# Designed miniproteins, single chains, continued (4), part 50

Each design is a single chain, and the fold is of that chain. pLDDT is the mean over its residues in the fold that is shown.

## One batch from the design tools (miniprotein)

Design m13705
Fold by ESMFold2-Fast:
Structure m13705 (fold): chain A 100 residues (1-100)
Amino acid sequence: REEALELLERAIELVEKAIEAAKKNDEEKTRELLREVAELLAEVSELVRDDLELEIKVTMALIGVSVLINADKFDPEETIKMLERVARELEEVRRELEEL
């Protein structure tokens, strides 16, 4: 659980950095940061596998990030909206993990 929290906090920080890169219309940096987020969320998903609700929330966030990474066209406004939603979902997961 401590390891899951540390990885999740890193993922949240990288999501915030990806939002800032998207605001600057930096496609390459945004996608680079999103790939790092996806790797961290995949590890968090494995670590929370024993909690179905947390695993579903983390997996849904990972799917959202993966869609943005694999999108043919970079849309910074849509990317920012999706990442702000992902950040809120991950912050909720962090809160639930801290209260366990």
Scores: mean pLDDT 84

Design m13706
Fold by ESMFold2-Fast:
Structure m13706 (fold): chain A 89 residues (1-89)
Amino acid sequence: SSDLQELAAVLDQLIDILKKLLDGETTADQAEAEVQRLLENTSLPDSQAELQRTLEAIKGTDRQIVVELTALAIRRAGVQFELELLEKK
């Protein structure tokens, strides 16, 4: 579904943002600004929820960033599995 594909793309972007933040390739302020921009450009509730969770993680500790990154990776795998099941028709 197009909504599920949009969610997959948002999750991929959030994973990239948090990886760059952990690797010191971006600052917390830059990461927050990028996530806020993505939040302004989506109307899907599931995507908005993921973006909001990522904003809270960015404001937290490195441990909280790692926890959210891990959770995003698990959710991205779940979305991929859902897409594969829907496309097998």
Scores: mean pLDDT 87

Design m13707
Fold by ESMFold2-Fast:
Structure m13707 (fold): chain A 88 residues (1-88)
Amino acid sequence: VEKEIQETAQKLKELLSSGTEEGREFYKKLDKDGDGVITREEFTEVLKTEFKLSDESIEKLFELADEDGDGEITMAELRKFLDKYSTP
């Protein structure tokens, strides 16, 4: 679980920090409403589709990224999570 979380965070960080069209489209998929907030449902659908993760792994990733426990992740919280769990 921990290793899978770290590998996923690394891939997400690379994708989101690349400045590519793929990174921008990934942001759009996570934040469909463009409000800077990612719901648990959006997060689960995107990671299950793009990374083929188990529901358990996605749930743990969301819990770790959702620092305030409100059931929503901001883009800032996601970036902070990725920085914490990705390798340099």
Scores: mean pLDDT 72

Design m13708
Fold by ESMFold2-Fast:
Parts: sequence; C-alpha cells; structure tokens
Structure m13708 (fold): chain A 84 residues (1-84)
Amino acid sequence: NAEKALELIKQAIEAVKNGDYYSAKLAVEDAIGYVNKSDLPEEVKKKVIELLRKALQAIDNKDYDTAISYLEEARKLLEEALKK
C-alpha cells in the first residue's frame, strides 16, 4: 500500500514532466487512496496527503514546477517512512 503510493507518486512526477497532466492527476488521486489504506503512522499519512493535495491544486492552477516540488517532497517522506 505505501509502496504502491510511492510508485504512483513517481509516475505522477514523470507524467507532469511529460505534459500528461490528466494521468498525473489520476496517479496523485490513486496515491492518496493508497496512503489512506496503508499501515503508516497517522502523522505521516496526514503530511503526505497534504502534500499530494497541494500538488493537485498546483496542477489545476497550471503551476507544474510547484506541483513537481510537492510531489518530490511527498516521495521523500514516503521513502523515509519505509526505511528503518
């Protein structure tokens, strides 16, 4: 679940960079779902979901550099949470 969310965030970053904003939004929305279903601590879930929601807002505002920044922050938090 958390690993699937991480894969989807990586796909969303690639989609934004390739100009596929529709696929990027779908990947981010799916990632939020997987984070919610994960066994991650609630504080980590809240922070990651907040960043993913900010990324969606940035995509809707056509601020793609900001969207990538939020997605990369969410990716980093999930990678750290999956480590010891």
Scores: mean pLDDT 87

Design m13709
Fold by ESMFold2-Fast:
Structure m13709 (fold): chain A 78 residues (1-78)
Amino acid sequence: GPLTKEQLAEIAREAAKLAKERGNTDVYKEIEEASDRIEKATTNEEFAQALVRAVNAAKKDPEVYEEFLARLHALSAA
């Protein structure tokens, strides 16, 4: 089913929590900022840019990136 921007922001925040638990504070902060931008996006362009930012930040930590993708896949396939 379709994911809402609120659901995507929540998935990003869950990935950010994992980054924080792993001690990767820089990745945590970048994903948190990106998740806030996803939630506040008013245009498709703003939304797409915020999502790309979250993905690129998560890619800096492979375990965080895998968690982010797993959560995206699970909700997108529902």
Scores: mean pLDDT 84

Design m13710
Fold by ESMFold2-Fast:
Structure m13710 (fold): chain A 63 residues (1-63)
Amino acid sequence: MEHLQRGQQLEKQGRYDEAFLEYAKALIEDPSDQEAGENLGRLLKRYPDSPGLKEAMRMLREA
């Protein structure tokens, strides 16, 4: 499954920490993935203190 699609499925299941990681992976594989970026930004606004957000930002910074 593509990382974007996996992130969307995890988000629908309320698994937001895991959704952050999958959206970050989608952006690492395709930095122009506007949909993954928009979804990550939306979750950031809703869950700014999420452990998944911290890990996603670390992954993106180190990519």
Scores: mean pLDDT 82

Design m13711
Fold by ESMFold2-Fast:
Structure m13711 (fold): chain A 74 residues (1-74)
Amino acid sequence: SAAERRRAFDVEEGRLFLEATQRLKTASPEEAKAIIEEFVRRLREVGRRHGLPEDAIDALVKEHRAQLEAILAA
């Protein structure tokens, strides 16, 4: 079902976000940019694999990018 696909996506999304957040803790500014871009790329791939519409993927990418960039600004 669509709900089961979304649940599976949410689990992978959470894992990717946690992984990126942990990597950012010890990253240089150059490494941080690469980590965020790699996270965005992987999130788009995971979203497409789980059948999310592109507009939903774009919204999630925008939100999570802003969250990761806010962590760097703190």
Scores: mean pLDDT 85

Design m13712
Fold by ESMFold2-Fast:
Structure m13712 (fold): chain A 100 residues (1-100)
Amino acid sequence: SPEKEKAIEIIREAKKLLEEKWPTMKKHLSDKEITDLLIEELEILVEDILELLKNDPETSKKIKEIYEKTIKEMEKNKDNAEKSYEIYLKALEEIEKIIE
């Protein structure tokens, strides 16, 4: 569906942008600031995807569950930017898989 294709595009672009900006983030931000920024970016990303998939309640429910689990895991690892980065990317991969 066009909505699913757009959701996957958003996820892939988010991964690319994070990879490109990661060296700059590590140079200028603390681990806590990086983790907080990734949490904020994940919230915005998930809201956009859920709006696109609003007519698919089963997929939306699974995405919300991944999001809630991911936020809790990132908060536990707030002092470790590398770990937060890994958790964030894994969440995007899991969301992409359930949309496909």
Scores: mean pLDDT 90

Design m13713
Fold by ESMFold2-Fast:
Structure m13713 (fold): chain A 93 residues (1-93)
Amino acid sequence: SMEEKKAELKKKYDEYTAEISRKAQELFQRIDERLANGELTPEEARRLKLEISDFVAEALIRIRKAYRDGNFEEIEKVAEEALKKLDEMLERL
């Protein structure tokens, strides 16, 4: 039914956006730790945080649009690509 489809879309939207936000916060914490340890300059830390914030903001905008359009496949595609990119960033920090 339409009701069931809407509930499932909302659940996936909420879960993916929460997971992306969690991974972004994990990256910010790692950047802050490296800044505190002298491994990054304040300017480098600022630039990295802006790059991550811009990437995450764009991904969340695309996911929100897909959610509004009822496009389940696009939500999964964009979210999975974003999570993969964030995981790759975490491995390099």
Scores: mean pLDDT 88

Design m13714
Fold by ESMFold2-Fast:
Structure m13714 (fold): chain A 79 residues (1-79)
Amino acid sequence: SEELRKKFVELMKEALKYAKEKGLSKEQIEKLIESALNAELGEEPEDETGKLFKKAVEAIKAGDLETAKEYAKKAVDLA
């Protein structure tokens, strides 16, 4: 739904801010965005970062925004 998409976008804005604060490179940030977008589109994850974003999307669908934020932060930490 558009509601779930909006929540995912807000989660990604927070995750990307965290990534920039950690000093991730443009290339690392682009890979994070691609992994997150693939997870939101329902694609099978190819790596651990993608698996964490899939868990974040599932947490959003379950209404658990705090768990979703934790998975997104773990994905950034792996980059």
Scores: mean pLDDT 83

Design m13715
Fold by ESMFold2-Fast:
Structure m13715 (fold): chain A 67 residues (1-67)
Amino acid sequence: EREKIREKLKEDMLKLQDMVENAPAEKFDEFVAFSKETLDWIKENGITPEELREIAKEVAEEIKAEK
């Protein structure tokens, strides 16, 4: 269960990164809205700073592998 929560956050962080790099200017409001939803979801699910660091590391490795 907790692993599914972490995996969803990783997917959402990857989506945010893709939106920052590839979204056209007219999609910027969608990026802002999704960023806020992601932060609210982190708060709702009690994601710890340690979990955030682990997920951020995994996201960075995945971004590096896709380039």
Scores: mean pLDDT 74

Design m13716
Fold by ESMFold2-Fast:
Structure m13716 (fold): chain A 78 residues (1-78)
Amino acid sequence: KLEAEVYLALGEIALAIDRKYGPDARTLEVAAKMFEKAIEIDPENKEALELLAQVYERLADLGVPGWREKAEEVRKKL
């Protein structure tokens, strides 16, 4: 679906910004939200699931509680 592709692209842009300009929890949360929307539309999108797991792992590394468990849950779907 075009809608899922748009959310995937927006999440990838947010993740690229975080990778280039340094870790920022708000930017990573935006990326997570976009990938979550892509997965709501296309639950079998392995690319979106992998990127979401990476975003959750980065948020966990920043010390934000709860994201490590979310990353593990997403990885179980891969």
Scores: mean pLDDT 78

Design m13717
Fold by ESMFold2-Fast:
Structure m13717 (fold): chain A 99 residues (1-99)
Amino acid sequence: SGTQQLQQQADNQRQQDRQTIQDGIQRNSGDTGRNLQNGLNHYQQGIVNAGNSSSQSRVDFLNAARHFRTAARQDPQHQSVLRRRYRDMQLAAIASDRL
């Protein structure tokens, strides 16, 4: 079945997006670089907290989304990648928000 291949492709895309953000941090300084770094840090915290604290994971992903959205406005060349990450973080926050 193609389902495992689609999941692997999605995981590869997320890894590539993460590398693009890390490269953006290295190339940028000041406010844009800070927003990229903070977004990545909150994203990593959200993943670590996933399954252990859904409420904390949700907060981390929402903070990551906010920082990536701000960075997307400041970095037009990488805006499509950052907007995709923003949406992914919003979806992750929704998925973490379980009773």
Scores: mean pLDDT 69

Design m13718
Fold by ESMFold2-Fast:
Structure m13718 (fold): chain A 75 residues (1-75)
Amino acid sequence: MREEALRALEIAREVAAAHPDRRAGELAVRALALTERVARGEEVPAEEAEELERLATGELREKVLEIERRAREAA
């Protein structure tokens, strides 16, 4: 649980570092927040997950989906 959330956080930081524009940073922060909510056992609205996926493009989309997958496995 906690370790999985920490690994997702590391991926989010790597995404932000590799794509240092504001959009990449925003996506990483949103993915991290979503991951932490799932790790705490909170239910995340489907609309919130869909918005995050919609914002992701190209390589960033794959990283965001990986973070979301890890978050779901932590729950």
Scores: mean pLDDT 59

Design m13719
Fold by ESMFold2-Fast:
Structure m13719 (fold): chain A 85 residues (1-85)
Amino acid sequence: MDPSDIDRVIAAVFSQMSQDSRQDISTSTNPSWVDQNRRIQQWSQSVVNQYGMTDDQAQRILQQSSRSQVSQAVSIVNSQINSIT
């Protein structure tokens, strides 16, 4: 079954957040910040893997999506992260 358009945008936002968290882990010297970002990265990566989405596909989806769709997806993702943190 093909996911809805919003589900693909959500997956693309998770892909970008996984990449950002991975970079924050590699550059940060704050242990608590690193631990929090590791949890975010692992969870985001599991969602991305469920959709089989590559980094290039995620970037293209975000570029093709409207600002309102991206904003809605970011809001949903942030709400989910806050619920697990």
Scores: mean pLDDT 67

Design m13720
Fold by ESMFold2-Fast:
Structure m13720 (fold): chain A 95 residues (1-95)
Amino acid sequence: MRKELEEKAKELAKEVGAEYTEEVYSHVSLETIELQIKMYEAIRKGELEKARELAEEMLKKMGEMSEEEREEAEKMFERIIEEVQKHKKELEEKK
């Protein structure tokens, strides 16, 4: 159930080098966690555009957030994607 999806999200985050922000995601729906998993899978495959679209869907599904909170979350997801991209480059260099 939820714990299994959270564990999968954590494992994928570790594989792609992103930090799993448990505090933010503890208040989101199961569907949002599923979208997060899909986002990390897209990042793992190098489909960054798709990952960005999935991040936007997650923000929409997080419900009644203020405009300021949504902007902060969007910036956070952009930074995560950039960090994952850098981590992938490091893994590629090390082979």
Scores: mean pLDDT 65

Design m13721
Fold by ESMFold2-Fast:
Structure m13721 (fold): chain A 72 residues (1-72)
Amino acid sequence: MMSVREKITEIIDELKAGKISPDEAEERLDKLEAEIEKENLKNPMPRSKLIEVEAELSMMRMYIWAEKKKAK
């Protein structure tokens, strides 16, 4: 029931609040991406939905990478 967008928002909110590190956020994103890939192998999503999900995951990954780059 929780959408990919909601899961991404939760991770971003925790990262912004300092509850998790950028490294922990990246680990959570990797786990979410693996779950989506596994589910898509069992129950293939429509191409349009898969593109939306991949775009949201990519945007979150870019945000985490930007935060890591700022910290060095």
Scores: mean pLDDT 76

Design m13722
Fold by ESMFold2-Fast:
Structure m13722 (fold): chain A 109 residues (1-109)
Amino acid sequence: MKDELLQKASEILKEAAKLVEAGEDPKKIEELNERFVEIAREAGVEPRVLEAMELLREAKAPVSVMGEVLRLELAPPEERERGLELLPGILREGGFPEELIEEIVRLLR
């Protein structure tokens, strides 16, 4: 994967962590989530992954979730598979409907 895109994703994940600590601004969450989708497109991720990220953006997912999906797509296969096993639990804790969780996981696999 492209090191430049991984570094950009890492920088956004650090910014997202600071926003979580400071209290989330809904306007900033929307902007950062849109930015994650743009980075994924630039990275050349598969259309199915872009669809999953767009569904998360529309559901106003926490910035950390968007960052995790992008990180996993850029990660080695072993790390990606482990992260995908943990992702459904994270989405359930966030209050996402089971139907949406199943669709997102299906798109990312």
Scores: mean pLDDT 73

Design m13723
Fold by ESMFold2-Fast:
Structure m13723 (fold): chain A 82 residues (1-82)
Amino acid sequence: SEKEVRERIKKQAEQLIELVGRLDPSATPQLQQLLDDEDWDGFVELVQQIAAQLPKAQSAELQLELGSLWTYIEASRVALRK
């Protein structure tokens, strides 16, 4: 259902915000606002910008979590529009 799809995306985005909060807490308010607005393109773009500024190990961790979220968003875009 649309509700279940939306809840899963939000839960994965919240996990990403928690991870970012441990690595760069200054970015978490903006990520939270993007999550609240369901601006997933803006959310993905900001996480990629944060990852680009981090050491390789932390960047790889963020990219892995982001990849999981992105795959789910893309797979569910049609379901969320209907």
Scores: mean pLDDT 78

Design m13724
Fold by ESMFold2-Fast:
Structure m13724 (fold): chain A 92 residues (1-92)
Amino acid sequence: DLEELIKKAQLLMYKLFSGELSDEELRETAIELVELILENPELFLPSWPSSVSLEEFVKNVEEALKILKDPNVSREEILEVLEKLAKGESLK
């Protein structure tokens, strides 16, 4: 169900920016969100705020996942990556 997947992603995003998660919970929740999007890129792309190709969107999501899976990633970097991804901005 597309609407349920979008709602799950929105709830995860809300939780990530709530300030209530520990650093490890923030990283794990961010990974869950990004992996959910990467598993369903064609379903999320139409709801994304930027007009990018599917290939460019997948590349940006994969780059975000790579950054988030670094065990030394800071809380600030996690939030910056998620904000840039949400805005359709390049992560480089």
Scores: mean pLDDT 77

Design m13725
Fold by ESMFold2-Fast:
Structure m13725 (fold): chain A 97 residues (1-97)
Amino acid sequence: MSVEAAKLIVAANIHLVAADVALEMGDYETARDAFEAAIGSLKRAYELAKQSGDEKLLEEVKKAIERLYQHVEEMAKRAPILGPVLEEAKKLLEEIK
């Protein structure tokens, strides 16, 4: 379980890089899909970390979710299409409290 959660954190980071590149290219649909994939990866990582009882992994996933939210919030200011993605990131951030 710990290894799978760690892989999902890495996958989320790859999706965030893909989203940033897509935004720079003006491909807003690809950017939205990449941010949604990053959110999904971290939500799954959080579920696995909770089930594992690994407190260090859980804290790492929570930090990744906080970083994701901050990044999506900043990008949503530049691209209105990211509004729904920002709301999903907010829901995930509230879940980890």
Scores: mean pLDDT 84

Design m13726
Fold by ESMFold2-Fast:
Structure m13726 (fold): chain A 82 residues (1-82)
Amino acid sequence: KVEELLEKLRAKAETIPDPQVRANILAAIDRLRELVKEIEPSDEQIKLLEQALTVDDPAEMNRLLLQAIRRMKLELEKKKKE
């Protein structure tokens, strides 16, 4: 389930040595946690989160999380229009 993915992503983010990069990634995870309360993530968005969990580069991890956030926000905006 997506909640288990977000918990694993948070645990991985806690291991990032750069405090600013760590804070940015934790903030992205918190934004994703709020978005999943409003909209169910698609299979493609789940794959982005799974890929973020497997990458070793914190910058790439952040890029993938921000991509998932952007896609979920677009889906949420479409849902608000009916």
Scores: mean pLDDT 82

Design m13727
Fold by ESMFold2-Fast:
Structure m13727 (fold): chain A 93 residues (1-93)
Amino acid sequence: EEEKKKIREEALKEMAEINEISIEEAEELARKSVATYLRALEAVRRGEAPHHTVEEIEAKLEEEVKKLKEAIKNGEEVNINTYILELLERELA
């Protein structure tokens, strides 16, 4: 938990500095980055997107998670990508 807090704090600082925004705005930006697939999945489950299946949206989400894990493995924006992955995992659980 302490390690997760440290990664989150460093990720938010890095995002804030890179984008020249506040830490609060960086947190909102991080949440928005994962929202698209989660909203699409929820809409399909509610019957609001009849031309898409839950399986199609879940496959796209799995691909995005794989890309985040690969970026972390390659040492690319490790703190930011780890925080985004944690947000996705939390919302899916």
Scores: mean pLDDT 70

Design m13728
Fold by ESMFold2-Fast:
Structure m13728 (fold): chain A 55 residues (1-55)
Amino acid sequence: ATYTAVVDAAWRARVYDAAGRLVAETEFRSPDELRAALEAWFAAGVDDVVLDVPA
């Protein structure tokens, strides 16, 4: 994948490039805000998303 997004249990998201460098970091106020961001990331070409959050 060109970009990988990782979301932790504190609703903090980190986006890494193909070299493993952190290119973006953000925090979400709610799970719904995170879901909207995931849809936008997939539409923008993020290929892989790792969710380290409870369902």
Scores: mean pLDDT 68

Design m13729
Fold by ESMFold2-Fast:
Structure m13729 (fold): chain A 80 residues (1-80)
Amino acid sequence: MVTLTITLADGSVLTVELEKPKVTLQEGLDALLAKSSGKDKELLEKLAKNIKEDFPELFKKLFSAEEFSKFLEHMSKIYL
């Protein structure tokens, strides 16, 4: 199992466990959304929607846990 930890631009910290060492952006975001609630869920849904609308091809790209965390931190600074 691999633990994803993500810090968003607003200071929110999100954590989810994955069964695979690498996941698609879609798989990682779906796992985080399933574990999130309230404002964290709203921010993640907004971030996921914006990335999917602007960069749909990235949702099929494989990320390691570290790559995924860094990518979402970067994207949160753009969209949040």
Scores: mean pLDDT 76

Design m13730
Fold by ESMFold2-Fast:
Structure m13730 (fold): chain A 97 residues (1-97)
Amino acid sequence: SESDKLIDEAKKTLIQRVERFAKENKVPESLKQQAIQAINDLKDTLLKANPSPREIAILFAAATITFIGYELSLSPEEAAQAFINYLNQLTDQVRSR
């Protein structure tokens, strides 16, 4: 579906951003893997929830803006940890629908 394609593309973009951030800022491998796992958990949950394209767009835009905010305001390790926590909250919100 269009929603499934949008979820896959958004997941890939977000993982690429996290990998780049981790590489540039020497974030611990364990923390990088936790962030990637949180993104994959969100993707799997979204695929089961049958979200609209609008819901997907809003959710991933919010995640991206939130990560940028953490990058600008926190240390790299704190930014990664805050983002993991944020992604877990998003996954819980999707499951509650």
Scores: mean pLDDT 84

Design m13731
Fold by ESMFold2-Fast:
Structure m13731 (fold): chain A 91 residues (1-91)
Amino acid sequence: EKEEKRKKTREGLIKKAEKLIKENSEEKLEEILDDLSPVMQIYYMLKRGESEEEIKERFLKELEEMGVSPAAKEELLKLLEEDIEFIKKKL
């Protein structure tokens, strides 16, 4: 149930990201990137040719700045990997 809901949420966010990319310049997307959901950020970064490793490093730094626990980082990294894999299948 939670996995199916997460999948549908990812699909909706990808569609929103596609619309934003179509309707906005690269400069404007870079400006608002940090304000977008993680799924939308990942989709944009993958589309511009960033590697999975670079994306993971960026999110890990953000989590460290937020002061999340090592256990929470591990769980969030797993979710991040699931999001990246899902988005790659849609590209």
Scores: mean pLDDT 77

Design m13732
Fold by ESMFold2-Fast:
Structure m13732 (fold): chain A 84 residues (1-84)
Amino acid sequence: GKELLEQAKKRDPANKRPVLLPSEYREEVEKLKAQGLLPYGEVIDVEKLGKEAVRKAAVEYAAEQIREIGDEVDERLSEFVLPA
C-alpha cells in the first residue's frame, strides 16, 4: 500500500531504481504478507485484489520514484546556481 510505497521510496536513493516491475512489487507484497510484515495503513491481499491492484500500486510507486528523481535534479540545479 501507500506505506510500503513510501518505504520503497526512501530505500531507492541507495539503489537509484526509478521503476519497479509489477511482478517485483507483487513478490515483495506476498513475502511481507507471509512474514506478517504488511504495511499498517493498507493491507494488500494479492489473491483478493488481484494482479490489477498490485500493478496499480507498482505504477504509483514508479511514478513517485520518477517524480523524486525529477525533484532531486531540480534541487541540485537550484543549489548549484543558488546566488550566495
Scores: mean pLDDT 51

Design m13733
Fold by ESMFold2-Fast:
Structure m13733 (fold): chain A 82 residues (1-82)
Amino acid sequence: MEGDFEELNEEEKEEARRRAAEMLRRLGEVMGRPELGRELAEEVLKAETEEELEEVARRAEPAVEAARAADGAGLAARLAAA
């Protein structure tokens, strides 16, 4: 999925960024930190390359671990694995 990001057309890239942004916003809500989710979503929406998307995912890892402890690995596990 991320490996093919740069090969996607503009519409597909926009859809991928929107999905990732929604997941990050939801992660923030699960953690009780909606501002964190919003900030990560903004970074994803600015991402033009696969590497930038991976960097946002890496920055989200501490939040994913905290959310996993709180929510039994729901959205957090999906974000970390996908």
Scores: mean pLDDT 66

Design m13734
Fold by ESMFold2-Fast:
Structure m13734 (fold): chain A 59 residues (1-59)
Amino acid sequence: AKIDGDGPPSGGRSYQAVLDLEEYAKKGEKEITIGENYKTPLVIKKAKEIEKKYGVKVV
């Protein structure tokens, strides 16, 4: 699965990316890719929490 979008995310888009990350993890994805524009501090922090909780790899 991949989380990406055109240009840098707004605060609301960063929040949506966090929700999408957890949804992909709940669906049993083994690897989730975050596009460079979405590698914001909030998204990275939440990605690490989701990796630990679900055993997925986020790159």
Scores: mean pLDDT 78

Design m13735
Fold by ESMFold2-Fast:
Structure m13735 (fold): chain A 96 residues (1-96)
Amino acid sequence: MKELEELLEAYARLYELAESDPEVREHLINGAKLMLEHPEISNLPDIETLRELLQQLALGALRLFHREGDRERAEGVREIARRLGVPEEEIRRALE
């Protein structure tokens, strides 16, 4: 329960950062749809699988903000990605 709440809070923070960016918002919405359609999420969510899906959503949002030159929101997403357990190497790769 507590881990699920932390993952949901991470998603909410990502969505808040995307508030004024339609492309990042669409990325998060599409990612949420994929999570809901995932068999492991539908039949009994595996917290590890949900975390991994959120890590990918955060990396995608990071790439979009970096491409747009939004350094402030990119740093916000980077901190969320770190809290989700994304390795620093993957964060660096997202910024390429």
Scores: mean pLDDT 74

Design m13736
Fold by ESMFold2-Fast:
Parts: sequence; structure tokens; C-alpha cells
Structure m13736 (fold): chain A 100 residues (1-100)
Amino acid sequence: SEVEELLKEILEQVEEIKKMVEEGAPKEEIARKLRELSRLAYEAGEKALQEGDRDLATLLGTIGGEAEHMAELVLEGKLSREEVLEALERIEKRIRELLE
């Protein structure tokens, strides 16, 4: 399904961002990727809503909002490396549960 393919793409983006954070990538690059993650989550949420899955759409909207907010905090230097990784691990776990 289109939603399943988008969930896999979200998972790949989360794994890429985690690697970037661990490798000390510039905050501007991390924020850019977090905004990309946000857009993918919103797109997946719209597709889920079109397919009648309101619970999944709500969850994906929440993930999208969290990624967008995280990008802003990263750019402002208000979020530690550890806090970013912890948040990404929570998103990764939620997405993996949806693909099970």
C-alpha cells in the first residue's frame, strides 16, 4: 500500500537522521532532514485519512508535528544530541510497530 511504502521511507529517514546526529553533522543539515521527515509523516497521515484510518492519521500527524518542532529546537541550539536521539528512537519504535 502507499501508506506502507511511506512508513518504510519514514523509517529510513529516521535511521539516516540518527546516524547524522551520531556522526556530528551540522545542525542545519539535521534540521533539514527533520523537516523532510515531518513532510513524509504528514503525507502518510493524509493517505491514511483517505483510506479511512483516522487513528493512524492522528499518530502520523503527531509524528510530523514532533519532527517539525524538533527541527526548530535543533536550529536554536535548545535540544541536546541525546534528546534528539531519544526522540528519534521513540518515533522509530512507533513506525516499526505499525509495520508489524
Scores: mean pLDDT 88

Design m13737
Fold by ESMFold2-Fast:
Structure m13737 (fold): chain A 97 residues (1-97)
Amino acid sequence: MEEASKKAIELAEEAKELAEELGAESAAEKLEKEKEKLAKEGEEGLKRAEGLLKLVKEYKEFAEDEELIRELAREAGLNEEEIEKAIEAIKNGRLTE
């Protein structure tokens, strides 16, 4: 009910903020649009919001490892352009459609 709708909105906002921090602007925009639907769905919306937050948290764990990936690539002799291309490919593979 109202409590479930409020919690769904809070979780969706948390997921959106986290996605924005990670540079996943398209995901953040999609989460903003879904926020209204989640609020209207009550308990079911709350479950969906929890699932979305978990997905974004999994992506955050990957993004935190990005610095380590960059360091290892530099040690392997890759230049910054090659490193950026590799990171973009990995990000696209993680946040698939």
Scores: mean pLDDT 66

Design m13738
Fold by ESMFold2-Fast:
Structure m13738 (fold): chain A 69 residues (1-69)
Amino acid sequence: SDDVILAVARRDLAEFLAEAEKETDLAALQSRLQELQNLRDRLISEGRPELAALVDEVIARLEALIAQM
């Protein structure tokens, strides 16, 4: 069901963000940001806007993290 998929996606994205928050290399963080942007664009093209919205939340958090470096 979509509820299970969304729950798994939230968990995986939370783990991704936790690892990104420990990263001190700006270039590595920028690479992670590009990966998330590419994933978001693919999810939109596949008609998965709910998953794309979850990725957008993590993109915003990662952009804020990069801006504070």
Scores: mean pLDDT 84

